# Designed miniproteins, single chains, continued (2), part 74

Each design is a single chain, and the fold is of that chain. pLDDT is the mean over its residues in the fold that is shown.

## One batch from the design tools (miniprotein)

Design m6555
Fold by ESMFold2-Fast:
Structure m6555 (fold): chain A 110 residues (1-110)
Amino acid sequence: GASLVEAVNAHLPLLEKIPFLRGTIARYKATGDLDDLLKLAAVIYLLTGDERFKPAFDALPEEVQKELTILVDYWTGKLSYEEAVEEAEKLKDPELRARTLYQIELLHEL
């Protein structure tokens, strides 16, 4: 809804600092795509614990929830590099697994 759009837009300066969100943010800004909006709101939930954003996280496919959780937990230092790689290797979708591993490698090289 409009309130979710406004809340996500207010967090864009913070989210733009996160390298693995760059493509999602670019598409969201260009198109207003709902799936990109939900992913950005889900990342706000994972970063802040703000329950207002939890419905957006819950609306995502389970494997996408796992992808975002791994990437956020690695970005915030909750997972080590080795732990993040181990968790990403458990993802069932081969394309999602490869994408998640690629993002972990990019973050590791920063």
Scores: mean pLDDT 89

Design m6556
Fold by ESMFold2-Fast:
Formats: structure tokens, C-alpha cells, sequence
Structure m6556 (fold): chain A 74 residues (1-74)
């Protein structure tokens, strides 16, 4: 549905913003590991979205967003 597509796009945009913030906030091993993990979720989410599975892609983007947000704020 359009709502799932819109939700997925919003989560992707928010995740990309937080990946950028984590990457720009400094170089630590923990920050690098988090950025890699978040990037893997985004990459897998992109593959699901490209295949038309917006629900699975949205779930992965949501997980990526939560991880990035928690790492940035902690």
C-alpha cells in the first residue's frame, strides 16, 4: 500500500541522516562498528524494496534507524 511505501521512504531518509551524523561525530571503533551494522541493515532493506517487498524493507530500515539513533544519542 502507499502508506507502507511512504513509511519505508521516511525510515530510509531518517536512517541515512543518522548514519551521516554517526559517521561525522568522530572516529571510534564502536562508532565504526555501529555504522557498519546500520549500513548492512540499510543495504538489505534496499534489496527488499527493489524487489517490491516494502514491508520487509521497512522493518530493516526501522531496525537500522533505532540502532543509529541509540548510538548517536548515547
Amino acid sequence: SDSVINSGNDNLRNTNIYIGNVSSSGTSSDSSTVSTTVGNYVSNGNNYISNGDYSSGNTLYSNAYDIANSAYDS
Scores: mean pLDDT 64

Design m6557
Fold by ESMFold2-Fast:
Structure m6557 (fold): chain A 78 residues (1-78)
Amino acid sequence: MKEELDLEVELGLAEIEAGIYRSILEKNPDDPEAYRGLAEAYRRMAEIYEQMGRSDLAEHYRKLAEEWEKKAKELEAK
């Protein structure tokens, strides 16, 4: 129970982090550091969902993290 609650808290923190980077990108959509931060937040969410036994959600967020990391690299290459 406490371990499960700790995972829910960690998930909430990762969601807040993702929201912060989303807010930055709404103001500056060509910020590669914000895309990298968003990718890192989604990677954390994927890891937490995997620990919760939610492999479907873990795979979903892992793919999102890969997409945003790729976007960050593309912007840095310009």
Scores: mean pLDDT 82

Design m6558
Fold by ESMFold2-Fast:
Structure m6558 (fold): chain A 66 residues (1-66)
Amino acid sequence: MEPPPLSDEEVERLREVIKEAFDEAQKKGLSYEEMKKLITEKVVEHLRELGREDLAEYVKKQAEES
């Protein structure tokens, strides 16, 4: 079962994290696969910091299925 959704503030902060991770990957010249891994790792870390371990595990599992 999918975990409950993030609040509007959490969604906005998560979008910033994703954008920063994407920009970092592009600046470093990472491959598409390395970029996806970096974004996933940053998202998982951010969700854990927010206390959303349920979402962190969900995102990690979805990335493993990609």
Scores: mean pLDDT 76

Design m6559
Fold by ESMFold2-Fast:
Structure m6559 (fold): chain A 72 residues (1-72)
Amino acid sequence: KIDEALEAIRRGELDKAAEILGISRPVVQLAKRTLERLGEPAARAVLSRAVDMKKAGVSDEEILARLERWLA
């Protein structure tokens, strides 16, 4: 599922990646920027953490804020 979403991100299909993982579009955009700047392992970590937080009931806004703080 993470691999399928990463492939969608590489193809520029950000809405599709958001659908695959059930996460917000801004989080997918952050993952794309992370992929371009820090590479695949970092982007994969962003997506994995986002999915885990979403399953735990964290809001889309808080997920984005926590990931941005983690990457700073």
Scores: mean pLDDT 85

Design m6560
Fold by ESMFold2-Fast:
Parts: structure tokens; C-alpha cells; sequence
Structure m6560 (fold): chain A 92 residues (1-92)
């Protein structure tokens, strides 16, 4: 399950990034932020340092670009859920 979670984290990070870069509405950007946060949570629990560094760099770029606070709020909610789900799956 560890390798499955790492693969899922990478795929979700790519999906969230794409939605943040190509989305035209605040709702699409919030969804992208949530997915990126979820990926971050999975990467944190599985110890994928490379994925964490990539996502952290993207968050810094988004802050400098003036992304709305609601996107970062969605990221934090996604992160909490990702951590909880990954922990539950690894402790099962």
C-alpha cells in the first residue's frame, strides 16, 4: 500500500497542478488546491520528500502570484484529509 499511496500522491499532484494552471474559475482553482493538498498529505505520511518539495515550491509561486486565500484554505482541507486517509490505510 505504501507504493500505491506514493503513486496516487504523484498523480494527484499533477492533476491539481494542471487544474490550477488551466482553470478559469475560482471554484476550479479551489478544487485544484484541494487536490494538491490531498497529494501533499499522502506524500507527508509516506515520506515522499521529493513530492513535498515540489508542492512546497508551487505553493510559494502561487503566493507570489497572488492566488486567493480560498485556494490555500482548500489546500489545507485537502492536506488534512490526505493525512487522515493515508494513516488509516497504512495502519489497517
Amino acid sequence: KLEELRKRARELAEKGFKLLGTGETVEQHKEGGYILGYAYGLAEVTGDKEALEIIEKLLKLMKRAGAPQEVFDAFEKGKERGIAEAKALLEA
Scores: mean pLDDT 82

Design m6561
Fold by ESMFold2-Fast:
Structure m6561 (fold): chain A 59 residues (1-59)
Amino acid sequence: SDEALANAMGKLAEEGRRLKEEDPSTQITVTQVGPNVLRVVITRGDETEVREVDASDYA
C-alpha cells in the first residue's frame, strides 16, 4: 500500500539523518524498483552500499 511506502521512506530518512551525523559525506538515494520494493543506495566517501527494502515490512 502507499502507506507502507510512506512509512518505509520515513524510517529510511530518519536512519539516513543518523548516518549523516556520523559521516557528513553520506548520500542516500531511494528508488522504487517494484510495487513495494525500494532500492536504497548509500554512498559514503568512496564506498557504495546497495540495499533492497520491502516496504510491506514497514506497514
Scores: mean pLDDT 78

Design m6562
Fold by ESMFold2-Fast:
Structure m6562 (fold): chain A 93 residues (1-93)
Amino acid sequence: MLSEELQAELAKFSPAEKAEYEALLAVLREAQASGDRAGALARLKAMAAASKDPAMKHILTAWVLMLEGRPQEEVDAEAEKAEEELKAKGIPV
């Protein structure tokens, strides 16, 4: 669930970026509640393929790699690329 603090941070995003990030959070929350890792993986892969935002593609790919049990080094590399894209837009990370 989104807190008021998280909603305030999301206000700094474009409407498209906010929508993608909210969708990501919904998938992660459902996965935590149900334990359905396979369903979360399928949805995150589809979202990554459909995303036109470089930061969101890297965020979604990092979560896919993490859920697939890929080495932490691969996950961290994608997360760092996402942070660089967000910083380039003036969004604090």
Scores: mean pLDDT 73

Design m6563
Fold by ESMFold2-Fast:
Structure m6563 (fold): chain A 113 residues (1-113)
Amino acid sequence: RRERNRLAAEIGEIVARHVASLKKNTVDELRKALEAAEKEIRDRYGLDVRGSVGDPEDGGRAIAKVVAAPKGQTPPEIPPLGTDANGVPHGEPFELPEDFVAGAASVLVEPKP
């Protein structure tokens, strides 16, 4: 359990670092950052990972979410999820199976001109 909690924190930090390095806060750049984070997690931990980016609503934040599966398992599809008006990331949460690890980061997306 401690190893899973540490892994969750490390995965969250990797996602947050890639998101913080964005040139522009757009959904497309966020997806690229998430793909880079997924690759780093696969290379570093040897785990299969899957990410999703949700769309912001009403000035909310886009959420980049990653799920890492235990070795020999494949992560399920993650529905895209944005923040609600109160900034709650998982108002309609995806159920994480036991032994899976999740990390997430959010960014305020620039409005389109």
Scores: mean pLDDT 68

Design m6564
Fold by ESMFold2-Fast:
Structure m6564 (fold): chain A 108 residues (1-108)
Amino acid sequence: MVVAGVVVLDEDGRLLGVWARELTPEELEQLEEEVRREARERGLISAVLVDDRLSVEAMELLGRLLALARRHDRGDVLGRVNEALLAGVSVEELTRLLEQGIREIEAG
């Protein structure tokens, strides 16, 4: 079982929803296809994230960071968070990085 977080943003970068589910690899593949299809049809931006340490709190912070980074064209901040996710940092460190990224964008 893998934990998958789904973040859905509208065309303005507004967070519409965050969900956490335990999925099999096959269910994850189906979810990714369904989410991409729905997003295209509705003009939404969505991402499926797989991380066994994703909490609802961490996914909510990630959704906020994605919206802010899109609005302010801060792909560099997203790159750092993605690199940390791929490196398998702790949930505590991930939460700290997400909060730091949000503050960095909000500060300018």
Scores: mean pLDDT 67

Design m6565
Fold by ESMFold2-Fast:
Structure m6565 (fold): chain A 96 residues (1-96)
Amino acid sequence: VSQEEIDLGVAEILIGVGELLFSKGKYEEAVEMYREAARLAEGVSARLTAEALTKLGEALYAAGKYEEALEAYEKALERDPENEEARENKEKLEAE
């Protein structure tokens, strides 16, 4: 097992923990989990990095950090331009 495989596995676990925290209204804690997940996936998996950044944007939006949420969605689309959830969330935020 390579360090890259370990980092991706940990990133997936952190996304799951972040989702659990988000579901409990612990948005700031979810933000920390998603940021770490994106960091671990960066340079290894563009798709997983984009997923983590999209969820980061959702958690930032829920925490009232709209500008940071927009930046997270833009970064997600830089990693994976076909990420539909990031595109939809960015469009929704820009329409407000």
Scores: mean pLDDT 86

Design m6566
Fold by ESMFold2-Fast:
Structure m6566 (fold): chain A 65 residues (1-65)
Amino acid sequence: AKNQQQAAALRAQGEAAGLSPAFVDLVGQLALQGRVKLAEELLRWSLAGTPEAHRQIQRLLAEVK
């Protein structure tokens, strides 16, 4: 299924980058729920490692409802 393929790809990217298992699971779950763009943005910002990235992650997590 499309969502399963996208979730698997995003989880693999997070794991390869050394992100926490809890964060990788969250990204995968969001993609499975069809919130792929939110999952992709969370992953992208987590990899950036800047103060702006930290602010964007907090903003995006507030949208998880």
Scores: mean pLDDT 77

Design m6567
Fold by ESMFold2-Fast:
Structure m6567 (fold): chain A 105 residues (1-105)
Amino acid sequence: GQSDLEAAIKSLQEILEKSTNKEVIEAAERAIEALQRYLEDPNDVEAALEAIDSIITIAELHKDDKEVLELAKEAVMGILRASNDNEVILRAIGALLYIIGLELD
C-alpha cells in the first residue's frame, strides 16, 4: 500500500542523510522522485522501475557499505509490498537477490 512506498522513501532519505558521495546522492534523489510519482499514480510502472534501477545503482556504488545495502533492500521491499504489477514485482525480486549477492561477496 501507500505506507510501504512511504517506508521505501524514508529508507532512501536515510541514505541521503548518511552519504557524502555525489553519485549516491543523485541516485537516491532520483529514486525518491520516482517513488513520489508512483505514490501519486500507482499505474506509473515506469516510475517504479526507475526507482528500482536507481536503488541498484546505489547498492553498486556502495557494495562494501552494509548499512547502505540494508537501506537499499528495505526500499526495494517497500516497493515490492506496495506493487500489484507483475513487472515491478519481478524487477524488485531480482533487485533484492542482486543486493543480497553483493553482501555475500
Scores: mean pLDDT 88

Design m6568
Fold by ESMFold2-Fast:
Structure m6568 (fold): chain A 117 residues (1-117)
Amino acid sequence: SVIDLLKEAIEILKKKRPDLKFELVDPSDLPKALENYTPDTVLIVPGWSEALLEKAVNVVLVNPSLEDYERLKEYGIYPLIITDDEELAKKVPSSRILMLPASPEEIAEHILSWLER
């Protein structure tokens, strides 16, 4: 599953960047995660929530809808996007998009590269 793929990528990220916190967060739990957010945290979210409009955070979105992405863009929020949706990929700058299928290693490397930009 995509969730298992993301969990494997997070284990790689934790080993490469022990100074950072990587959290896989269900969209329904985002309000709580955002209340306790620190700048050393990277949120990985399978989907989207309006709570993301309230605060500028390091966020990776996995398979958001095109509508959700456009709304984030209107609010000046520019997440890293991981998706299998080619139409969404056409609307996101190449520096902020990773297309599935991808390995846990490729996901981890792309997130690390995005954090250094």
Scores: mean pLDDT 85

Design m6569
Fold by ESMFold2-Fast:
Structure m6569 (fold): chain A 83 residues (1-83)
Amino acid sequence: TEEVVERAARAGEEALRAAARLTAADPSWQPQLDEVMALAQELAAAKRDESRRLEVAERLYEQLTRMRDEATAALEALEAKAA
């Protein structure tokens, strides 16, 4: 559904900002960022196939949520001397 697609898009923007910050400091995250970009392109290409859009959107949402959580944890670990 479009609701799942919208959640994936918003999670993507937020995760991309966090992942871009992390990737600037540690380029080892680049392959995961590339995977996310590929899924986003597939989602855009499948705009008229609701079943395919839902499948790709769910995969994208899962990948972006994981990447965001991992990137946020990594950034927090870098700042962990204050914690």
Scores: mean pLDDT 70

Design m6570
Fold by ESMFold2-Fast:
Structure m6570 (fold): chain A 78 residues (1-78)
Amino acid sequence: MRKKVISAVAHMISAIGAVEEGNIDEAVKRLKEAGKDAESINDYQMLEHIGKKLKELGDEKGAKEFFEKAEEIKKKQS
């Protein structure tokens, strides 16, 4: 779990750097990698945050996928 948290954070930092450089495709790629890490540790709050960022960058399909995964994990924890 600890290594996956570090991996997700690293991918999110890389995505922010890519946005600042104007590389939206790379930012989307890094956010999706962070989303896979968040899913592997059942962190629905991180998945919701990643989905929101993907939507802001124009990846509606990726955003929907991670929002649906977040809701499924949240239901199991409620």
Scores: mean pLDDT 80

Design m6571
Fold by ESMFold2-Fast:
Structure m6571 (fold): chain A 96 residues (1-96)
Amino acid sequence: MAREAAERAAARVRATLDLDAEQEAALERAAEEAAKLKTVEELKKLAEELAEKADSPAKQVAALVAIGAMQLALYREKREEVLEKEGAEGLVPPPA
């Protein structure tokens, strides 16, 4: 679900970047916004909007969380399709 993708994306950003309080707040808001979405298309739209507005470090962190959540949701959707049609041998590793 989108919530799991958002939580994992936020965790990756926190693990990779040294965040200040403003960036941490932006990450938390972006993760909550992504977690409310129900479709991969809505996640793509959020990621695109945040990326276009990414003119500050806090906005860049928000965009990274949204993009990460979208990529994880897309990977999950593709993985489930492959598992249903071909089984585990068709699986690719998750995005790095």
Scores: mean pLDDT 74

Design m6572
Fold by ESMFold2-Fast:
Structure m6572 (fold): chain A 82 residues (1-82)
Amino acid sequence: KEKADEYIKKGEELAKEIEAEGQRLGLHPSLIKSRAYSAKATGYRNALKALGFPDEELEKKYQELLEKSTKYDNEYRKAFPN
């Protein structure tokens, strides 16, 4: 599980960087949140791949993060519906 924990941590660190940079640049809040949750979800996806077997708790967390990323992406897209 050590590699799985590393991927989760990397996803969290990237999400913090995305939030800080997005806020500094004045990006749309929904875009920032979508990208941050996507980074966290990628961490959990990589953790699941590193384990090589199903993990119900990690899968649930991955799905939660994907749903949040999708929610904020949809909010951003509605602001720019072109």
Scores: mean pLDDT 81

Design m6573
Fold by ESMFold2-Fast:
Structure m6573 (fold): chain A 85 residues (1-85)
Amino acid sequence: SEKKFQEYLEEERKKGKYDLAELLEAINKEFGPDTAISVYELIKKGRYDSAMMLVVSEGMDKGKSDVGNKLALQIYRYDKGEPLK
């Protein structure tokens, strides 16, 4: 739900994890809170490949494959400690 997503987002901001918060907001904006929560839970488990596949799949499903691919690259960069842009 949107409420649960906002609670997770605020928790990560309080920890100073602003890159992760920005990434999750971008996923929520494009694909909704349930997808953003699922990506967040996969990232917390270290399952970055699964998180990338999820946003690629959602992009294909919603006719936004370019957006899904871009978000997958940002998840990859976050895993590697690289800038998201």
Scores: mean pLDDT 87

Design m6574
Fold by ESMFold2-Fast:
Structure m6574 (fold): chain A 63 residues (1-63)
Amino acid sequence: SAALEALKARLVEELGLSEEDATRVAEGLASGDDRPGVALYLEGRVTAEQMNRAAALARELGL
């Protein structure tokens, strides 16, 4: 999906996520599965602010 690839790129470029973490978050958001994002948050790899912004970016892209 072009929207999924755009979301991955924006999570890296705008939020500073690693490509690995951006992929996990983007695929989760696109499938309606919040578990990857929650797992990364509990591991201390992403912040609540980054997750809120990721969800907003997904909504902008129609995911």
Scores: mean pLDDT 84

Design m6575
Fold by ESMFold2-Fast:
Structure m6575 (fold): chain A 105 residues (1-105)
Amino acid sequence: SEKEKELKEINELIDFLVETLERIRQAKAAGDPEAIREVLRDLIEYLEKHIPKLSPELQEFVRKAVERLRTALETLSPEQAADVAIEILRELMKKLVEEKKKLGS
């Protein structure tokens, strides 16, 4: 069903965000600016590739998250950009869990 396909896409995205959160925390702990930038670039690329697969509301939410991530990557120090990315990852996970709950209710 379409509902099962949407649920699968949301679950795959949540799994990626959880792994990315661990990667960014490890890069911060290592004090590696290039590792931080690489994780943010990978995150942006993955989110952009998955936007067309999401509902219109989630597409808008994720596009705004991508814009914030690009701005952070371009304008902030790597450590500050990592902190912004962690905040955005938590916001994305919360939104996706809420959407998953709506589909399962």
Scores: mean pLDDT 87

Design m6576
Fold by ESMFold2-Fast:
Structure m6576 (fold): chain A 65 residues (1-65)
Amino acid sequence: MEKLEEEAKRLAEEIRSSGEVVKVEVRGTEIEVWYQATSYSADMYLLAMGVEAEVLGLKFTLHRV
């Protein structure tokens, strides 16, 4: 659905602008995020973003590097 794809792009840009992540990729309604596992602040922030994504009906995938 076009509206969900726009929400995915919006959330991905919010995550990208946070400075907490190494890389963000969007594929339709799926958001993939790569972040350094040594940052507790990144862990907490991305856990919250994952909850927001689920509420919106988006697929959210985290990669710890």
Scores: mean pLDDT 79

Design m6577
Fold by ESMFold2-Fast:
Structure m6577 (fold): chain A 55 residues (1-55)
Amino acid sequence: SLEAVLAAAKAGIDAMTKEERQILRDNFEKVLPSLDAERQALVEELIERIDAAIG
């Protein structure tokens, strides 16, 4: 399910180093404008998780 995929992705973010999370965030920001609205919402949710982990 999509919920299971998102949960796995968030767990992966939590397991990353601070440097890995920053690289992932930068890559997400770069691709965000080229995505459709549904995919943008999913990526924004993952960016929110990264930001929560960074503080």
Scores: mean pLDDT 82

Design m6578
Fold by ESMFold2-Fast:
Structure m6578 (fold): chain A 78 residues (1-78)
Amino acid sequence: YTLTVTITAENSGPTPGSITVDVYLDGELVATSVVTVPPGPSTHTLTFDLPKPGDVRVEVRPSGPDVSVLRLESTLTS
């Protein structure tokens, strides 16, 4: 099973920031990834291999106030 996560972000600061992406499967943390967010708008697509189907939860944490998550989309495929 493949989880695809698409993040639309904006960095209003003059330097790159980051967004931490945590993936939970049936309430357990199964993956963590960090994406670098350059100044301005950007879109990031991440893929995660999951061992089984289940309840998926995705949490995103920007590195600071200059980094905004504008949209978060996730799709699970078998």
Scores: mean pLDDT 84

Design m6579
Fold by ESMFold2-Fast:
Structure m6579 (fold): chain A 67 residues (1-67)
Amino acid sequence: MDAEEAARAAAEAAARGDRAAATKLGMQNGLSGADPELAKEAGLEAIRAGGDPEAAQAMGVAGASSY
């Protein structure tokens, strides 16, 4: 899963109020060998897509920290 795909899925999860799923998607992006900066970028992209900003930020932080 690339960062853009993760951001879209995370935005959907965040919009549903499912922060756990949003966090998991962020970590999955990092664990796939993506640059930790891309995990943060995915979080920002989720915010831009209209997801919950707090959940999107948590997702980005989790992805970065898992690296």
Scores: mean pLDDT 56

Design m6580
Fold by ESMFold2-Fast:
Structure m6580 (fold): chain A 69 residues (1-69)
Amino acid sequence: GVLSKIIHVKDGTNLDLVVAKLKEATKDIPGVTIVPDTANNAVIIRAVTKENLDKAVEIAEKVIAELEK
């Protein structure tokens, strides 16, 4: 099955920019997909393995924190 994690983004942050930066930052992690959830101002990270999901989530949290400044 596919594993997923939802990360909420601070209101007022550009979600399209977040998604673009996350796709670039996670491009070297196999089997990772980044999906916008505009209705909840969030991003959904999907991966086939827990290890790759955890790596992608760690990168995503750091990137989102920088973009929320």
Scores: mean pLDDT 82

Design m6581
Fold by ESMFold2-Fast:
Structure m6581 (fold): chain A 86 residues (1-86)
Amino acid sequence: MELERRRREVLEAVRQASEIMAAHPGTDESWAQVAAIVDPLQPVAEELSREFEARRLAELRAQGLDDEQMVALDEERWRRLVAERR
């Protein structure tokens, strides 16, 4: 599915960026390489967050969670998923 494919693409980009920074921390070249990988995917990551939130809310509403709690939970989970490939 497009959502899962885009999520995987963002996670892979984060993983590559982390590897570049780990190998060459603080160099202009490493920063440029990270920007080249991450910047094009910023709009994709934002769209994924919105779609993931909507899907999650639809599933969790039946369990009595309020919108604020569900948004906070999805943001935390998304952050963990991004960090999973650190």
Scores: mean pLDDT 67

Design m6582
Fold by ESMFold2-Fast:
Structure m6582 (fold): chain A 88 residues (1-88)
Amino acid sequence: AAAEIAELLKEMLPESIEVRLFKEVELAPEQMEFIKKQLPAFAKEVVERGVEEILVTGDLEVAREAIAKANETGKVAVVQLVGDAAPA
C-alpha cells in the first residue's frame, strides 16, 4: 500500500518535493480508495505550503515523530497508513 501511494504522489507532485517510504503495510481496498480520493487535495495543499518532504509510512511511531517534525518546521508532510490512515 505505501509503495502505491508514494508512486501516485510522485506523479502528482513536482520533483522538488521528495517522497519517502518507510515500512510497507497492507490496507483493505476500501481504505486504499479512501486515501487515493484524498491525494489530489493533499498534493495541492503540500505544494501551497512549501513542503519539501512527504513521508508515506505504515509505522505508527515513525508517523507520530514525522508529524511532530512537520508541525515544528512546516517542511514535512505525512501519509499515515496505520490506525486512522490519512494524509496529514
Scores: mean pLDDT 75

Design m6583
Fold by ESMFold2-Fast:
Structure m6583 (fold): chain A 75 residues (1-75)
Amino acid sequence: SKEEEVKKLKKEAQEHLKKAEDALDRGDFKSALEHINKALEYAKKLEELGATEEAKEIIQQVDEVLQRLAAALEA
């Protein structure tokens, strides 16, 4: 069902966000960016399914991780 697809995509996006944060904590900026890009791919799929609020939530979390990455690169 559409609801199960939305739930699966949101879970996949959140797993990639967690991996991006873990990579950032290790200073693995390449891995962090790869996982951020994957989370954005899932957010796009959520938008295509009309899951606008779920996609928005993932995009907000991506923005937070990107801000942390930018700060780490400036240190």
Scores: mean pLDDT 88

Design m6584
Fold by ESMFold2-Fast:
Order: C-alpha cells, then structure tokens, then sequence
Structure m6584 (fold): chain A 104 residues (1-104)
C-alpha cells in the first residue's frame, strides 16, 4: 500500500507542475483513495460497502477542509522548490482519504 500511495503522490506532483487546479488535484486524491480501497477489498474478499458511506454534512466538510489544507501545503512546498515536502503532503492527503473510507 505505501508503495502505491507514493506512486500516486508522484503522479499528483507532476499534475501540479502541469498547472492542474486544486479542485482537480482534490478529485484525483479521492479517485486514488477509492482505487486503493477497491484493491484492498478485492485482495481480502470484502464488499465495497465502504463506497456507500452515509457521511453527515459535517463529516464530509471536515474531510474536505483537511484535504484542501494538505493540497495547499503541497502547492506551497512546490513553489518553494521542495518537491520532497510536496510529495509528503500529497501522501498524507491520499492516506487521510483512504482511512476515511476504511473507518466509515
């Protein structure tokens, strides 16, 4: 899993360098988290019920706010020329989204 999170974070960094918007990066983080969840569920023979999470508006907003903070930190690190720090923030964002699906 860690290797895939790193791979996805590196892809997000390349897209940020290409000028992708914060909202597009957010959407990709969600897609990557879902892909990780589906792969792990298939590996364990589990259902995909976690994709139908009954999120409260408050829970959804809290997750969105946290992910946006991490995306902005990654963007600032990239502007400063610190690609390693940017990747770290993107890895944390993907992990946060994945954990939200697992703990739902």
Amino acid sequence: MEEKIREYAEELLERMKAGESESEIFSLIVVYAVDLYVEEARRRGLSLDGLNVPWTPEQRQALVDRLMVLIRKAKEALKAGNEEEAIRHLEEAIRLAYEALENA
Scores: mean pLDDT 80

Design m6585
Fold by ESMFold2-Fast:
Structure m6585 (fold): chain A 86 residues (1-86)
Amino acid sequence: MAMREELVERVRRLLARAEAEGLPGEEVLDEAVRLLAEAEGRPVEEYYRAIEEGDGERVRELTAQLTELAARAAGAEAELQEVRAR
């Protein structure tokens, strides 16, 4: 699977920290890209190069993966809250 449970958990922690500390969006995005690159076993430089070169296809794929990862992290938190509200 493209998304792994450990990656979702790391992103969840990143989002919680960003919310608590008020981290700038660009720093949150940079950390998220790094986490995704590590999970995929690819050099983070490849992602930065694609963004810098304007490789629309690769950037679109990266954006979709980051969006799905963030949605999964948010969904997991919401599900936990719903279960806790029992």
Scores: mean pLDDT 66

Design m6586
Fold by ESMFold2-Fast:
Structure m6586 (fold): chain A 93 residues (1-93)
Amino acid sequence: ILAPLRTVFRSLGLDPSDQQIQAFINAADQDGDGYVSRDRLRTFAASMNRLGIAFPDAIVDQLIARGDTDGDGRVDIRALIQRTTGRTFTAAQ
């Protein structure tokens, strides 16, 4: 799960450390259900910004758009990984 999440962040123009990715996993998997609310993602983004890592609202919105497959306001971490690792990006962005 660490390597797929690294790929997700890299696709968004971020270069997080393994520790930062692990912190994201821990924040996302607090309940063990594999879902993260929009508020949790925004709280995580605020924490990253506080640590000096630029994590703008646009990145949060992009994660929601990719992971919120049912439109219920919850991000499915497996769906987010699948969309990032199961899709070929034609541009190195």
Scores: mean pLDDT 64

Design m6587
Fold by ESMFold2-Fast:
Structure m6587 (fold): chain A 58 residues (1-58)
Amino acid sequence: GPHAEAAARALAAGDIGAAARAVAQLKTEDPELYERAERLGGPGGAGAIQGAARLGAE
């Protein structure tokens, strides 16, 4: 989805703040995809960011 893609793009650019914002939007607008991102990257904010970026990259 667009928020996961935004997180992937932000991380590729080294913009951790933009990645965190994209993940926060994902949590609000698509909580099921957020839970999947957290499972992929590990628990917590950093894990959710990494998981969301992986989902957005492909």
Scores: mean pLDDT 76

Design m6588
Fold by ESMFold2-Fast:
Structure m6588 (fold): chain A 80 residues (1-80)
Amino acid sequence: SNLESAERIAEQLKEMIEKGYVDEADALGEIALGIFKREKDYESAAVLAEKMAEAFREAGHQDIADRYEKLAKEFREKAK
């Protein structure tokens, strides 16, 4: 499912963040969110954004984490 795909993407991007590929993980995360948004799959977008916010926060990247947290809230509003 798209939701399972969002969770798999989040797992891969979290591994990249933990390895120090911060900017690359952010860029790929934005691409994935763009795809879900284009498909109007706001639930999958919200799940990915929530998991990205957590991963960046755990890695000490508060500014990036706050941005993904804001995106997650916006996607949750659109998911209904």
Scores: mean pLDDT 89

